# Designed miniproteins, single chains, continued (5), part 38

Each design is a single chain, and the fold is of that chain. pLDDT is the mean over its residues in the fold that is shown.

## One batch from the design tools (miniprotein)

Design m17380
Fold by ESMFold2-Fast:
Structure m17380 (fold): chain A 58 residues (1-58)
Amino acid sequence: LEELVRKYVEEAFEKTDDITEAAQLAARKVIDSVPEEQRDEAVELVRKYAQELAEKKK
């Protein structure tokens, strides 16, 4: 799960520098790739990792 989230967040940041937009793009891809019971956890991981990556990129 974490590896998948990191991959999609990194791909999203290649398309946009906006943290909110990157998180939305990554969350959509992750939701399509995980079972329903893992969706909430996956979305939270996307938000946390996107925020961390954006802080380093700034």
Scores: mean pLDDT 75

Design m17381
Fold by ESMFold2-Fast:
Structure m17381 (fold): chain A 94 residues (1-94)
Amino acid sequence: GVEEARAAGEEAARAAYEYGRLEKEGEEEGDAAKYAGGAIGAIGAALHAALAALKAGDKELAAEAAEAAARAAREAGGELAARGAEGVAEWARE
C-alpha cells in the first residue's frame, strides 16, 4: 500500500545517495565501470520506488520518490544519476 511505497521511497533515496557517491568516485578515479554502475544503480533505485508507488495507485508519490532519489544522488555528486532519476519522475507522471 501507500505506507510500503513511502518506505520504499526512503530506502531508494538512501541507495541513490550511495550510488551517487560511487558515480563521483568513478569519475574522480577514471573508472568507467564504477561511474556507470553508480549512475545505473541510482536510476534503478528511483525506478523501483516509483513502481511501488504506481502499484499503490499514486502517480504523485511515484514522482516524489524518484525526485527525492535524484536530490540524494546530486547531493552525493552523482549528476548522471540525478538526471536519470529526474527522467523516472517525469515518466511516472505520464
Scores: mean pLDDT 88

Design m17382
Fold by ESMFold2-Fast:
Structure m17382 (fold): chain A 72 residues (1-72)
Amino acid sequence: MKPSLEEVVERHLARLRAYLQAHPDLTEDEKLDLLGRIVREAVEELRKLGYPPDEIREAVQRLVREGLALLD
């Protein structure tokens, strides 16, 4: 079955959480670069799944907001 937008977002946030837990000594710049990579990979997956640009934009906003909270 095609994954929902929410499932894609949650999976990428879970991957970010797991990586941060495995690498507790990452610098602030390395954490920001990791978040950027996660966002780019999620956008690519959503585009391949055929989600429209407005829904992808909302997913990016959520990934950035919740991702930044995880970096703290």
Scores: mean pLDDT 85

Design m17383
Fold by ESMFold2-Fast:
Structure m17383 (fold): chain A 69 residues (1-69)
Amino acid sequence: SSMAEELLEKAQGYAVLGLIYLEQGKNEEAIRYAKLALELAKKAKEMGGDEKAAERIINVAQEIIKRAE
């Protein structure tokens, strides 16, 4: 659905921002954006969106949180 696709696009954007902040040593910002990416990717998956795309974003978001914490 278009809504699940929009959620995945937003989740991907937040994951990219999380990575940028992580590389800058801005751990609080990295965690914040990674958590947003995780929530949106999970919602998209629950709505029947692209499971492989959602899982990829979830894995990236979890890695950001692990490295920033």
Scores: mean pLDDT 89

Design m17384
Fold by ESMFold2-Fast:
Structure m17384 (fold): chain A 90 residues (1-90)
Amino acid sequence: LMEKRKELLEKIVKAKSVEEQLEIIEEYIKELDEEIKELESLPESEERREKILELEQEKSFLEMWKTIAKKSTVEEIQETAKKLLEALEK
């Protein structure tokens, strides 16, 4: 999860338009949805439940950021991504 988030954030920092940044976020949300569906096809376990919860929380964060990003500039989105990358290094 953290490695995927890092890859997402690095792509957003390199993106040159809000549209491109939003597409990057949307693609990651789709990847999270697919992972959740795969986990839901497995037998119920505490580990499965915890993993689904972590993916759902990441998805919720991305959906919220996507909503904010639609009203933001490229530079504001890049600055947010850089701050999130710094948080991952702590």
Scores: mean pLDDT 81

Design m17385
Fold by ESMFold2-Fast:
Structure m17385 (fold): chain A 64 residues (1-64)
Amino acid sequence: AAREALEAGLAGELSPEEMIRRIAEALGVSPQTVEERVKRYAVETGDLDEALRRAVEELEAEAR
């Protein structure tokens, strides 16, 4: 699941690239789509962890 990959990445269990790839696979989107959403929220929040959480939440809502 996308949240599982996010939590594993935040815990240092996955590389950032592997985390993004697994999130993309779980949500049926490209890794580029995930990166674009994260970059948008990173600019707005100034916090990469918060940006990752918001990007996953938004993409999960879109995937439903």
Scores: mean pLDDT 80

Design m17386
Fold by ESMFold2-Fast:
Structure m17386 (fold): chain A 76 residues (1-76)
Amino acid sequence: PPSRDELEAEILLSFGRMALAIGDPELALRQLEAALPLARRVGREAEVLEALAEVYEALGDLEKAEELRRRAAELA
């Protein structure tokens, strides 16, 4: 069974991705930032960093998006 941190990270990541899909990158950013420390504890940091990169790309911060994708790749 998943840990509480793992389940909470999964829920926050899912909500963040949903927020991006409906065109709310600001909401997505808040959910994914909350997911990051939980995902880091359970070894799923790369997934959250990839989702954050998509948020920053939607916000027009292409440099930050590229940095986050590079960090995610280093963890994979």
Scores: mean pLDDT 86

Design m17387
Fold by ESMFold2-Fast:
Structure m17387 (fold): chain A 108 residues (1-108)
Amino acid sequence: MKEELEAEIAKAQAEVRRLSGRMTPDERALAVRLATKAAKDAIPGAVGAGSPEVEPNPDVKLTEEARRLARAIARLVVYGAFLNAGVTDKEEIEKALARAEEKLDEML
């Protein structure tokens, strides 16, 4: 449902805001880039357009807090794309979230 999706977006935004203050700017920037790429690669073509490639910085090591931030950002991007497309199918959203987490864990 749209209201449930908006609530999940608000929750993810709050978590991103909370975690962003607890890491270096470089860790935060890398977390954002990796999370955005993972989420966009996980979103079906029918819901979102293909994403340009995001290059990670291999010299920046992500802490567990930065990894949590990356997961929160990936969730936010997935929820936002589905909301923007008007798609509220829970199974498709959960599938995209699972794929985003899988791709993100591969890049971390």
Scores: mean pLDDT 72

Design m17388
Fold by ESMFold2-Fast:
Structure m17388 (fold): chain A 68 residues (1-68)
Amino acid sequence: SELLKEMEEGYEKLKDELTEEEREALKELIELNKLSLKDPEEAKKRLKEIMEKGLERAPERRAERAAA
């Protein structure tokens, strides 16, 4: 899809300006989008897991970024 291509192109352009954590997050989103094209049910399950982890870790992630 066009969105997937834009995400991959954005990653390639910005990867040198991104932190390792941000690069990993973008790669995970790109993989999730690829998975949604092949196996949308598995992609939905993975998305829910990512969202649950994000909600649990949001305060800690912000503190880590502020410390960096």
Scores: mean pLDDT 68

Design m17389
Fold by ESMFold2-Fast:
Structure m17389 (fold): chain A 87 residues (1-87)
Amino acid sequence: MMSVDEIIDEAVERLRKAKTVEEMIEVVEEFLESLKDESVENLEAAVQRFGKAAKDVIDKLPEEDAEKVERHLLSVYMQIADEQERR
């Protein structure tokens, strides 16, 4: 299985190659899906690292598109965190 660092690197590279906001949202979903079985601590650290590494990509987007990607990342992250709390 891929390491967390490899998952982050792959997701950032795919985000940079994405041509549409919809493709970027798919990258974010696949990234978080790959981490759903990680501990809350590892999930939080991975999300923070991904955000920092993807900053250059997100900062180049129009504000509306950046907000859509960031909102989706937060939404899916919170869903996984809620599921972990219910375990």
Scores: mean pLDDT 78

Design m17390
Fold by ESMFold2-Fast:
Structure m17390 (fold): chain A 78 residues (1-78)
Amino acid sequence: SMQQIQNIVDRLRNSSPDDAPTYVTQGMNVMRQNPDIADYGIDMINDAMVDRYRRFGVDASPTVWVGDQGIQDVRDSI
């Protein structure tokens, strides 16, 4: 559900670089179970990763999904 994505994204935004990939994986699993919200989930998770990059710079993890190809690769992995 969108609520599950929002909860995961809030945790992702505030997590350490070591923990952050776990929340991205959780978000992708929610999107696999709820394909109707995949675009919403991708946008929300990617925005959270951009915010992490602004706060942590080059040490930010996981890496932001960039461009149409990056977003498409994520969709294909869901």
Scores: mean pLDDT 77

Design m17391
Fold by ESMFold2-Fast:
Structure m17391 (fold): chain A 57 residues (1-57)
Amino acid sequence: MDSLIASLPEEFQEAAREYLEKIGDNSGEAIAEFLAEKLGVSVTEAIRMLATNDFSV
């Protein structure tokens, strides 16, 4: 989901692309898991951040 990666803060976009290529999965769930690990939040919170385009923790 290139559109979801493009919605991330610029500093996370390249790391997200590398992560998705490494695991062989480009789903929104994989992107949410990536954000959850990077920001130290739950996957549910990461999904909310993606849906609202609000990455404040």
Scores: mean pLDDT 73

Design m17392
Fold by ESMFold2-Fast:
Structure m17392 (fold): chain A 106 residues (1-106)
Amino acid sequence: MAPSHLTLVGAPGTAREHLLAQLDAAIEAAERQGYDELVELLREARELVERGEEPSPELLERILEKEREINEENFKAGNPFRVASALAPVEELERIAEGIRALLAA
């Protein structure tokens, strides 16, 4: 597919590299904690970003949902560790973009 940088707007020529670095940090943190399902979802998003594609809204929602589940379990267990989502800004931006596209298609 043709490279897309719409989701990475805000840093000329380097936005993708910054997002990839954030995704890598999130993956490493999840791996250290043993959150294998989250690692898999983050790897899927990273692969799309690396290819210049935007992650689907469904994939972004699944990532956010899994991060929320992990944070709730950690809170219940008295563990102060929180998974910081590298994709929360990307997900919000993508939801806004999809909402605009849906509105224009109406």
Scores: mean pLDDT 64

Design m17393
Fold by ESMFold2-Fast:
Structure m17393 (fold): chain A 55 residues (1-55)
Amino acid sequence: SKEKKIKELLEEAQKKLKEAEEEAKKNPKVGPEVAAKKIAEASENYERALELKKE
C-alpha cells in the first residue's frame, strides 16, 4: 500500500540519520564526510515520502 511505502521511506531515513551520527563519532577524519552523504540520502527519502502523501 501507499502507507507502507511511506513508512518504509521514513524508517530508512531514520536509519540513515542514526548511521550518520555513529560514523561521525567513530571516524573523526572521514566520518563527517560519510555522515553528510547519509544525511543527504535521508533528506531524499523524506522528500519522496512527502510526494507520496500529497497524492
Scores: mean pLDDT 79

Design m17394
Fold by ESMFold2-Fast:
Structure m17394 (fold): chain A 118 residues (1-118)
Amino acid sequence: SITLTESGGGTFAEGSSLRLTSKISGDVSLVAEVAWWRQRPGEPLQHVASIDLFTGEVSYAPEVQGRATISYDREKSTSYLDLSNLRREDTATYYSQATLLTSPAQVVWGAGVQVTVE
């Protein structure tokens, strides 16, 4: 019943910035947390950033700390990942994820957006 629709992928210049968006559709009252993950070529899936929708508490992977900002727009039911000072190593498929207020907690994944840095 919850769907994540991602946008903002593409090809970006090294040193530039990007914004990825994930629109939440369905019963957004069930969403406890939203997060962004990425998978680089030849590497496992890696956490990038998360935000708790009740507290506003954010967390960042050490690799992106100082370059990444995660935010959530309640009116639009949309999460944003802003990533600055892009490196070739930021090339990855980026996935949004929502954690639901179910017991046990259930997660929903977006389909992923490709980011290429050159």
Scores: mean pLDDT 90

Design m17395
Fold by ESMFold2-Fast:
Order: C-alpha cells, then sequence, then structure tokens
Structure m17395 (fold): chain A 69 residues (1-69)
C-alpha cells in the first residue's frame, strides 16, 4: 500500500484532532491523535519527529482532561 496515502490520512486525522482540541472535545482529539500516530509509525517508524511531536500533543490533551476531574 502507498506510503503517501497513509501520510495523507495521518495528516487529516491530525488536523481533525487539532480541531477537536480547539472545540474542547478532548476524548475525540485523543482518539484521532492515537490513529495518526499509528499511521506515522507504520511509514516513518516510532522514533520519527512527527510521532514524537504527536505523542507530546496527546500527552497535553490527556493532562487537560485529567485536570477537569
Amino acid sequence: MEKEQKIKEAERLEKEADEAVKNGDYPTAIELYRKAIELYKEVEGPDSPRVLELAQKLAEVVKKMIKKK
């Protein structure tokens, strides 16, 4: 399967996750970031800069969700 298609899907998921964060929908953002990370891992590997950046974004969203307990 084409790497370009997986990258485009991951970029779309990341954009949707960023919009979910903007709207305060943290559970949706977490799911979308997780899916994007998985696609980037398949194409670029787990240590890629994009995977690390998205993992940090995911951690920040989780922290915001926990604070609202």
Scores: mean pLDDT 81

Design m17396
Fold by ESMFold2-Fast:
Structure m17396 (fold): chain A 74 residues (1-74)
Amino acid sequence: MEKERYRKEAEKALEEAEKSTDPVLKAQHYLRAAFNYYKAGEKEKAVELFNKAIEEYPDSPLAEQARAAAELIK
């Protein structure tokens, strides 16, 4: 039941990203959603959300983590 738990956690993080107006918080929530989709086996969704995190806060250590993660799992 591990993958279902990660998918639900990813969905919650994605909802928090959508509700936030702060680019930093949006990026953090997208990054959290991406890692949880990856743990759920949803590689394509994870890459999409890593890219959204980069878009929200591109000049940041968070964006560098997202780029590295997206490149590694593709």
Scores: mean pLDDT 83

Design m17397
Fold by ESMFold2-Fast:
Structure m17397 (fold): chain A 90 residues (1-90)
Amino acid sequence: MSDKQQAELLLVSGQVLIIAAEVNAELGDLEAATEDARAAAELFKRAAELGDAEIKEAALRALRKGAERLRELGVEEAAEVLEEAAREIE
């Protein structure tokens, strides 16, 4: 697998974990939502490391959008995890 293909798979996997975090937040499982957000952050950081500028931009966009949604759902810790990851990638 090429680094670019690996970065694309990591980006998609991170996006799936953001959706999982949002679902867990809606269900009131704030611990699971925060753990999903931490896992997503690690995948997006790895994708940004291995990928090109387009993948890095996509990761930053997904992290920031995910953070906004999780904050709206009341999961401040999960939102902060994603915002911190976005700052690290930037």
Scores: mean pLDDT 88

Design m17398
Fold by ESMFold2-Fast:
Structure m17398 (fold): chain A 77 residues (1-77)
Amino acid sequence: EAEELRKKGIEYMKQGKYKEAGDYFLRAGNEYLLAGDPKKAAESFRLAAIAYEKAGDVEKATLARQFSEAAENIAKA
């Protein structure tokens, strides 16, 4: 599921649907955390931040960056 959510995010990015892309990348990050893959979670949250920034959603972009940093910290533990 996490990989499929990430693929949908990429497709929405290609379509210029940045808010939808961000939402899918955020969901992918959460699913990767549940699956025990914090490194892929951090990557997905980073993509969500980029997508939300392109959508002009500064609040969600900031939140996604924070999630990416937290997941990266877990990956290094």
Scores: mean pLDDT 86

Design m17399
Fold by ESMFold2-Fast:
Structure m17399 (fold): chain A 56 residues (1-56)
Amino acid sequence: SSQVEELLRLAAEAVLQGNLDLAVKYLEMAKKLSGDSLDPRLSLEALSATIKELQS
């Protein structure tokens, strides 16, 4: 959903800022909206890789 995509983007921004606690909170919000199908650790790692590619 678009809301989940936005939260995942905000989590990626938090990772870039070095605020991992905030990034985890955004991932938890995305998980609650989508149900328990999201793994916060794997989602955070995937988003970190994605944002690095976007900035390279």
Scores: mean pLDDT 71

Design m17400
Fold by ESMFold2-Fast:
Structure m17400 (fold): chain A 111 residues (1-111)
Amino acid sequence: DVEALLAEARAALKEAEEALAKVKAATDPEEALAAAQAALDAARRALELARKAPDNLELHEVALKAAEIALEAAREALKKATTKEQILRAIGLILDAIGLIAEAEALIASL
């Protein structure tokens, strides 16, 4: 099961990386925000997988990396935001990503 969890977590990390690339390429703020949300969703999945194997360092490292990518995606989306609503949505994504990073770091520290 650990190998299957690692494969799923790596797939989620790849989704986060692809979502970050979409944020960077987006010319429309709504496209950037949607891609940043996708990166955050992928990071959440990686963290859920890491929680299923709490003794597996590699799973926790993958989850941390996905969360860090989600933060970068949210920050890039903020740069592209043009309305107050879009700015607030991007800030929300940044705060959520920081929360995922903190949780992933806490799981690694508990090893």
Scores: mean pLDDT 91

Design m17401
Fold by ESMFold2-Fast:
Structure m17401 (fold): chain A 60 residues (1-60)
Amino acid sequence: SPRVEAVRETLREILENLDKIDPEEVIKALQIMRDAARARGDPEAVALVDEAIQKVKEKL
């Protein structure tokens, strides 16, 4: 879906710029995105955000 593609693109940009932002704030923002996707019943977006959270944690 176009929304899932938009989420994927946003997550890619976040991951490419992790050196320029606070990882804790990124995780917090990603958790909000995950909760919003879950509330919408969008399991593909939830999975993409969960993967991004794990990648951010790996850089801590």
Scores: mean pLDDT 78

Design m17402
Fold by ESMFold2-Fast:
Structure m17402 (fold): chain A 72 residues (1-72)
Amino acid sequence: DGLEKLKEELEKKKKEALEKIKDEEKKKEIEEKYKKAVEEMESTPGVKPILETKEKFIEFAEKLVKEEEEKE
């Protein structure tokens, strides 16, 4: 059940980022990175790699939100 909870955390972060970002290109980039992160988490054995994939996605989403806020 740990993987499902991590996927829920990623989905929540994706939704938060999409709510803050108005740029359609950045929204698509977030959705693409989210899809890849979920695929990696589902196909990668072991807790540590899955957590690293989650952290990378969160960092990416937060970076795009920050860039959007600085652009505005």
Scores: mean pLDDT 77

Design m17403
Fold by ESMFold2-Fast:
Structure m17403 (fold): chain A 56 residues (1-56)
Amino acid sequence: GPGGAGTGGGAGGAALGANAEGSRIGHQVKYDAALAGASRREAERAGAEAGLAAGP
C-alpha cells in the first residue's frame, strides 16, 4: 500500500515479505562463499549484498 513512513508498521510488513526471498538468496550465496573457503565475514557480506539486490 501507499504511505510507508506514515504508519511505520505497514512498510515493515511489506519489507518482511521481500526479506524472505532475500534471506533465501543470501543464505545460498553465503553457503557458496563458505564452500569456496571465503572468510565468515566475507561470506556474510556477499550473502547480505546478494539478498538485498535480489529484492527489497
Scores: mean pLDDT 67

Design m17404
Fold by ESMFold2-Fast:
Structure m17404 (fold): chain A 82 residues (1-82)
Amino acid sequence: EEVIRSYGLRAVYDAAEIRPGDVFVATLGKRNGWADIAEAVARGAVGIVSTEPIPDEYRDQLGDVPVIPAEELEEKVSSLFK
């Protein structure tokens, strides 16, 4: 519905463990590749938390899944995901 659960979101660091409704936390640079973000989206992630800006070439792969900057996590987690 409009609000995901009510602050019962599950934050997941491994794309292979994502279930529909989870939020994927992407640690960029040398830890995770951009392919992990695409896998999380394919597995049903409703949001992507990123500590670094997403390159334009990968932005289109997200489709309708919102990207949450780590700085805005507290505000965005309590907001609607569109």
Scores: mean pLDDT 62

Design m17405
Fold by ESMFold2-Fast:
Structure m17405 (fold): chain A 91 residues (1-91)
Amino acid sequence: MEVKLPDAETIKEFLEKAEKEGNKEITAMLVKRLYELGVVSEETYNKYKDIYDKALKKSQERIDELEKKVAEGTASFKEILYLRLTKEAEK
């Protein structure tokens, strides 16, 4: 049966790449995911929590902008589809 989410090993590989590249936002997101899987400690998660919260806020602002475009009738079909898929993934 196909699993939609990467396993902990794949996430660890992405984490190493993100840290090497200095991408703090991606690093924070990957640490949050590993914490949810029980692979990293709460102390490690807490070090990245503020960065993760800031990244979520930026994502919310982007979603709000897309929702505004949809409400104004200026959104493309691709933008409407993307917004719908993103909202369904959050549920």
Scores: mean pLDDT 66

Design m17406
Fold by ESMFold2-Fast:
Structure m17406 (fold): chain A 70 residues (1-70)
Amino acid sequence: SMKEKIDEISKKYTQELLQLGKERDAELARARATLSPEEVAQHQRRLDFELTRKAVELHEKYLEEIKKIK
């Protein structure tokens, strides 16, 4: 059904979004092990910008996939 297709696409979107967050957190943890607190703060800002950009791209892809199932 349409609902089942939407649910599958939504589940995939949620999983991919969570994975982006995990990747950002892992990179930030790596930075904390090797960088000063000041450098970590700067690196965190860059990672947050990158996460936001990737999240926007993922959301746009999600919307396009939803449009195709009508």
Scores: mean pLDDT 86

Design m17407
Fold by ESMFold2-Fast:
Structure m17407 (fold): chain A 56 residues (1-56)
Amino acid sequence: SLEELRRKQVEEGLKNAKEAIEKGDYEKARFYARSILGLDPENEEAKKLLEEIEKK
């Protein structure tokens, strides 16, 4: 379903954002976090990742 596809995209985006942060690629991490919020504006994990990136 479209809902399952969206959940899968959010999961992959979160994984990619966290991996980018670990590598110090904050531009890429910000891109993924914003992409997740475009799919799920209430996603607390993506919001927390953006807040973390803002400190760097």
Scores: mean pLDDT 81

Design m17408
Fold by ESMFold2-Fast:
Structure m17408 (fold): chain A 86 residues (1-86)
Amino acid sequence: MLIGSDDVELVKFEKLDDGSYVVTLRNTGLYPQKATVVLDEPIKEVLDEDGNKVTTGPKTGVKVEIDGNSFTVTLGPGETRTFIVK
């Protein structure tokens, strides 16, 4: 389930054979938006599309927060991001 701004759309939500999820989010708005994705199982880690653990940096301003079975991400205006959730 996706909880967030009406400007953030869930482009892809797929469960893989190994139990991982592929989640693609898009912010169609003109401002940074937060989106929360809720799963039916606890989340151990969130990776980017290249398999790297998502981190915050001064250059990106992007933060991913894991809270039990949910994760929250901030997307920049017009940004599309894919996550691998394990």
Scores: mean pLDDT 73

Design m17409
Fold by ESMFold2-Fast:
Structure m17409 (fold): chain A 69 residues (1-69)
Amino acid sequence: SERAARGLLALADMAEAGASKEEVVSGLRTVASILDPESAEILRRTAEQVAKAPEEDVADLLRRAAEEV
């Protein structure tokens, strides 16, 4: 989904700008709530990965997820 990809890339930009992991996870869940079930599932899995990842890896992880959706 182009909409899901754009949401993930926007969250990656926010992470690079210093947004907390909690803000990124909240953003992922918000975007997932307005997407189709398949794209929403990818964003929920991405939120779990972000929660466990080091802060420096968050933006790259989000950009990789954007390639999957």
Scores: mean pLDDT 84

Design m17410
Fold by ESMFold2-Fast:
Structure m17410 (fold): chain A 59 residues (1-59)
Amino acid sequence: SPIDKAIEILKKLPPDTVLTDEQLRKIAEETGLPLEVLRQLAARSGGTAEGVIDILKQL
């Protein structure tokens, strides 16, 4: 699924990595998840790779 692919990509980064808009755009392109959704998840999670993974696992 696009969610599982996004988690796989994010797990390759250090957990405390602050995600840039460029990184979110690249994840959107590689997974098919809407960029707007990834931006909202980053905003809700504190913007780190670990924080976004934690929210994605709940979906």
Scores: mean pLDDT 83

Design m17411
Fold by ESMFold2-Fast:
Structure m17411 (fold): chain A 73 residues (1-73)
Amino acid sequence: YAAVGYKLFKEEKYEEAVKYFEEYLKEQPKAATAWYLLGKALEKLGKLEEAKEYYRKALELDPSHEEAKKNLA
């Protein structure tokens, strides 16, 4: 997954992380980890329903993604 987006997430720049991952996923729509991190950033911004949709997308692409599975349980 893209190091820049993850670094923004770690710096708690969640709005910038969301924007970065949205652009990244236009070019790499099968990047399950990027869908998960987009969902996680949205969760941090209080957009829980939108975050759940992206967690489901991550699981569609990688059914073994434990973190995404845990967030939907």
Scores: mean pLDDT 76

Design m17412
Fold by ESMFold2-Fast:
Structure m17412 (fold): chain A 72 residues (1-72)
Amino acid sequence: AEALLREAKAAYEAGDYETAARLLEEAARLVEEHGAEILMEEEGLSEEEARRLAEEAARRLRELAEIARSKA
């Protein structure tokens, strides 16, 4: 997930907004599917807190993807 975010940032900075949007959407999907599990395992968060943070992160990533797409 972090590798996709780094790649998305590089694409955005290079002006490749279509690639940035695609990578951000992929990152959001991965965070929705696996983010809560990772946060519980790595940070020791409760299931409720991990799920809430994962949902927030995915939502923000989707918003960023939409902004990037609007610039393409």
Scores: mean pLDDT 78

Design m17413
Fold by ESMFold2-Fast:
Structure m17413 (fold): chain A 60 residues (1-60)
Amino acid sequence: MTTFRFTFKSEEEARKWAKRIEKEYPGAKAEVEGNELIVETTLPVTEAIGLALRLIGESL
């Protein structure tokens, strides 16, 4: 199990990504705390890294 935390510019962006992650990555769960997105995943490390890189690209 791998857990990631990402900070977005707004709570709205974090919520959009939470829904998208749960739809596109069935092995992942997303929780929103303010403008932070907490992703808990049972995905293989390779897929988890791919997801993390995608989120970093969106937050920068």
Scores: mean pLDDT 74

Design m17414
Fold by ESMFold2-Fast:
Structure m17414 (fold): chain A 85 residues (1-85)
Amino acid sequence: SINRKAAEEALAKDPNNATALIWLAESYLNQGNYEKAMEYAQKALEVTTDPVLKAEAYELLSDIYYGQGNYEKGEEYNRKAEALY
């Protein structure tokens, strides 16, 4: 998608761009590529201190785990996101 290309270009300039990492995680999640979606969402959590971006990354991890059928971890990450709001 256009958003994925833009995010890849942003990461080429700044590998720690949490917004770009979240965009890539969402793009891969929308494609059903849970492995790559999880990689980018976890990386976003490592590089950001912004509670809004952390909440978005936790919501993506929740959706990824639900998509994989791991409901326990899906609920765990959903609760982590809610704690930041």
Scores: mean pLDDT 85

Design m17415
Fold by ESMFold2-Fast:
Structure m17415 (fold): chain A 86 residues (1-86)
Amino acid sequence: KEEIDKDVYKALALITLTVAELAARHQGRFEDAELVEKTRKEAIEAMDKGDYDKAIEIVREGAEQVTSPEVRRMLERAAELLEKAK
């Protein structure tokens, strides 16, 4: 069975958040980039405590605060990946 491991979903979510930050910087949306960086840091802290529901909440809150539709879509995707990681 080639079912993706939950740790792989966690890694993909973190990679997606990193790509979202880079996309925001590339667009010159530095406030969005800072929000994504903060969101990623807080989500990692929640995951380190085993609280994936809190990590998902943090990422979804970040998605609502960003101004770039592309960055918001990436954050929403990261939240979906974290749902599969728990």
Scores: mean pLDDT 84

Design m17416
Fold by ESMFold2-Fast:
Structure m17416 (fold): chain A 80 residues (1-80)
Amino acid sequence: MSEEERARRLAELLGDESEEVRAAAARQLATDTSPAVLRAVLELLGRHGEDPRVRNAVLAILAENRDPEFAAAVLAALTR
């Protein structure tokens, strides 16, 4: 599986019905600050940014993420 495919698959799970699945996906994405992960998260927020499950899962990513550029881009998307 490509890095882009993995990132998109994990981003899709941020909207899952299961809280456990959403938390697991957020944790995996938080440890990978690759451009593929940033793109997948921004695309998800563009399509489903009003879904509270998606918003909460993305906030969980930001809580563990250490990349200031990633955090700035994602926070900008959350506040628009």
Scores: mean pLDDT 79

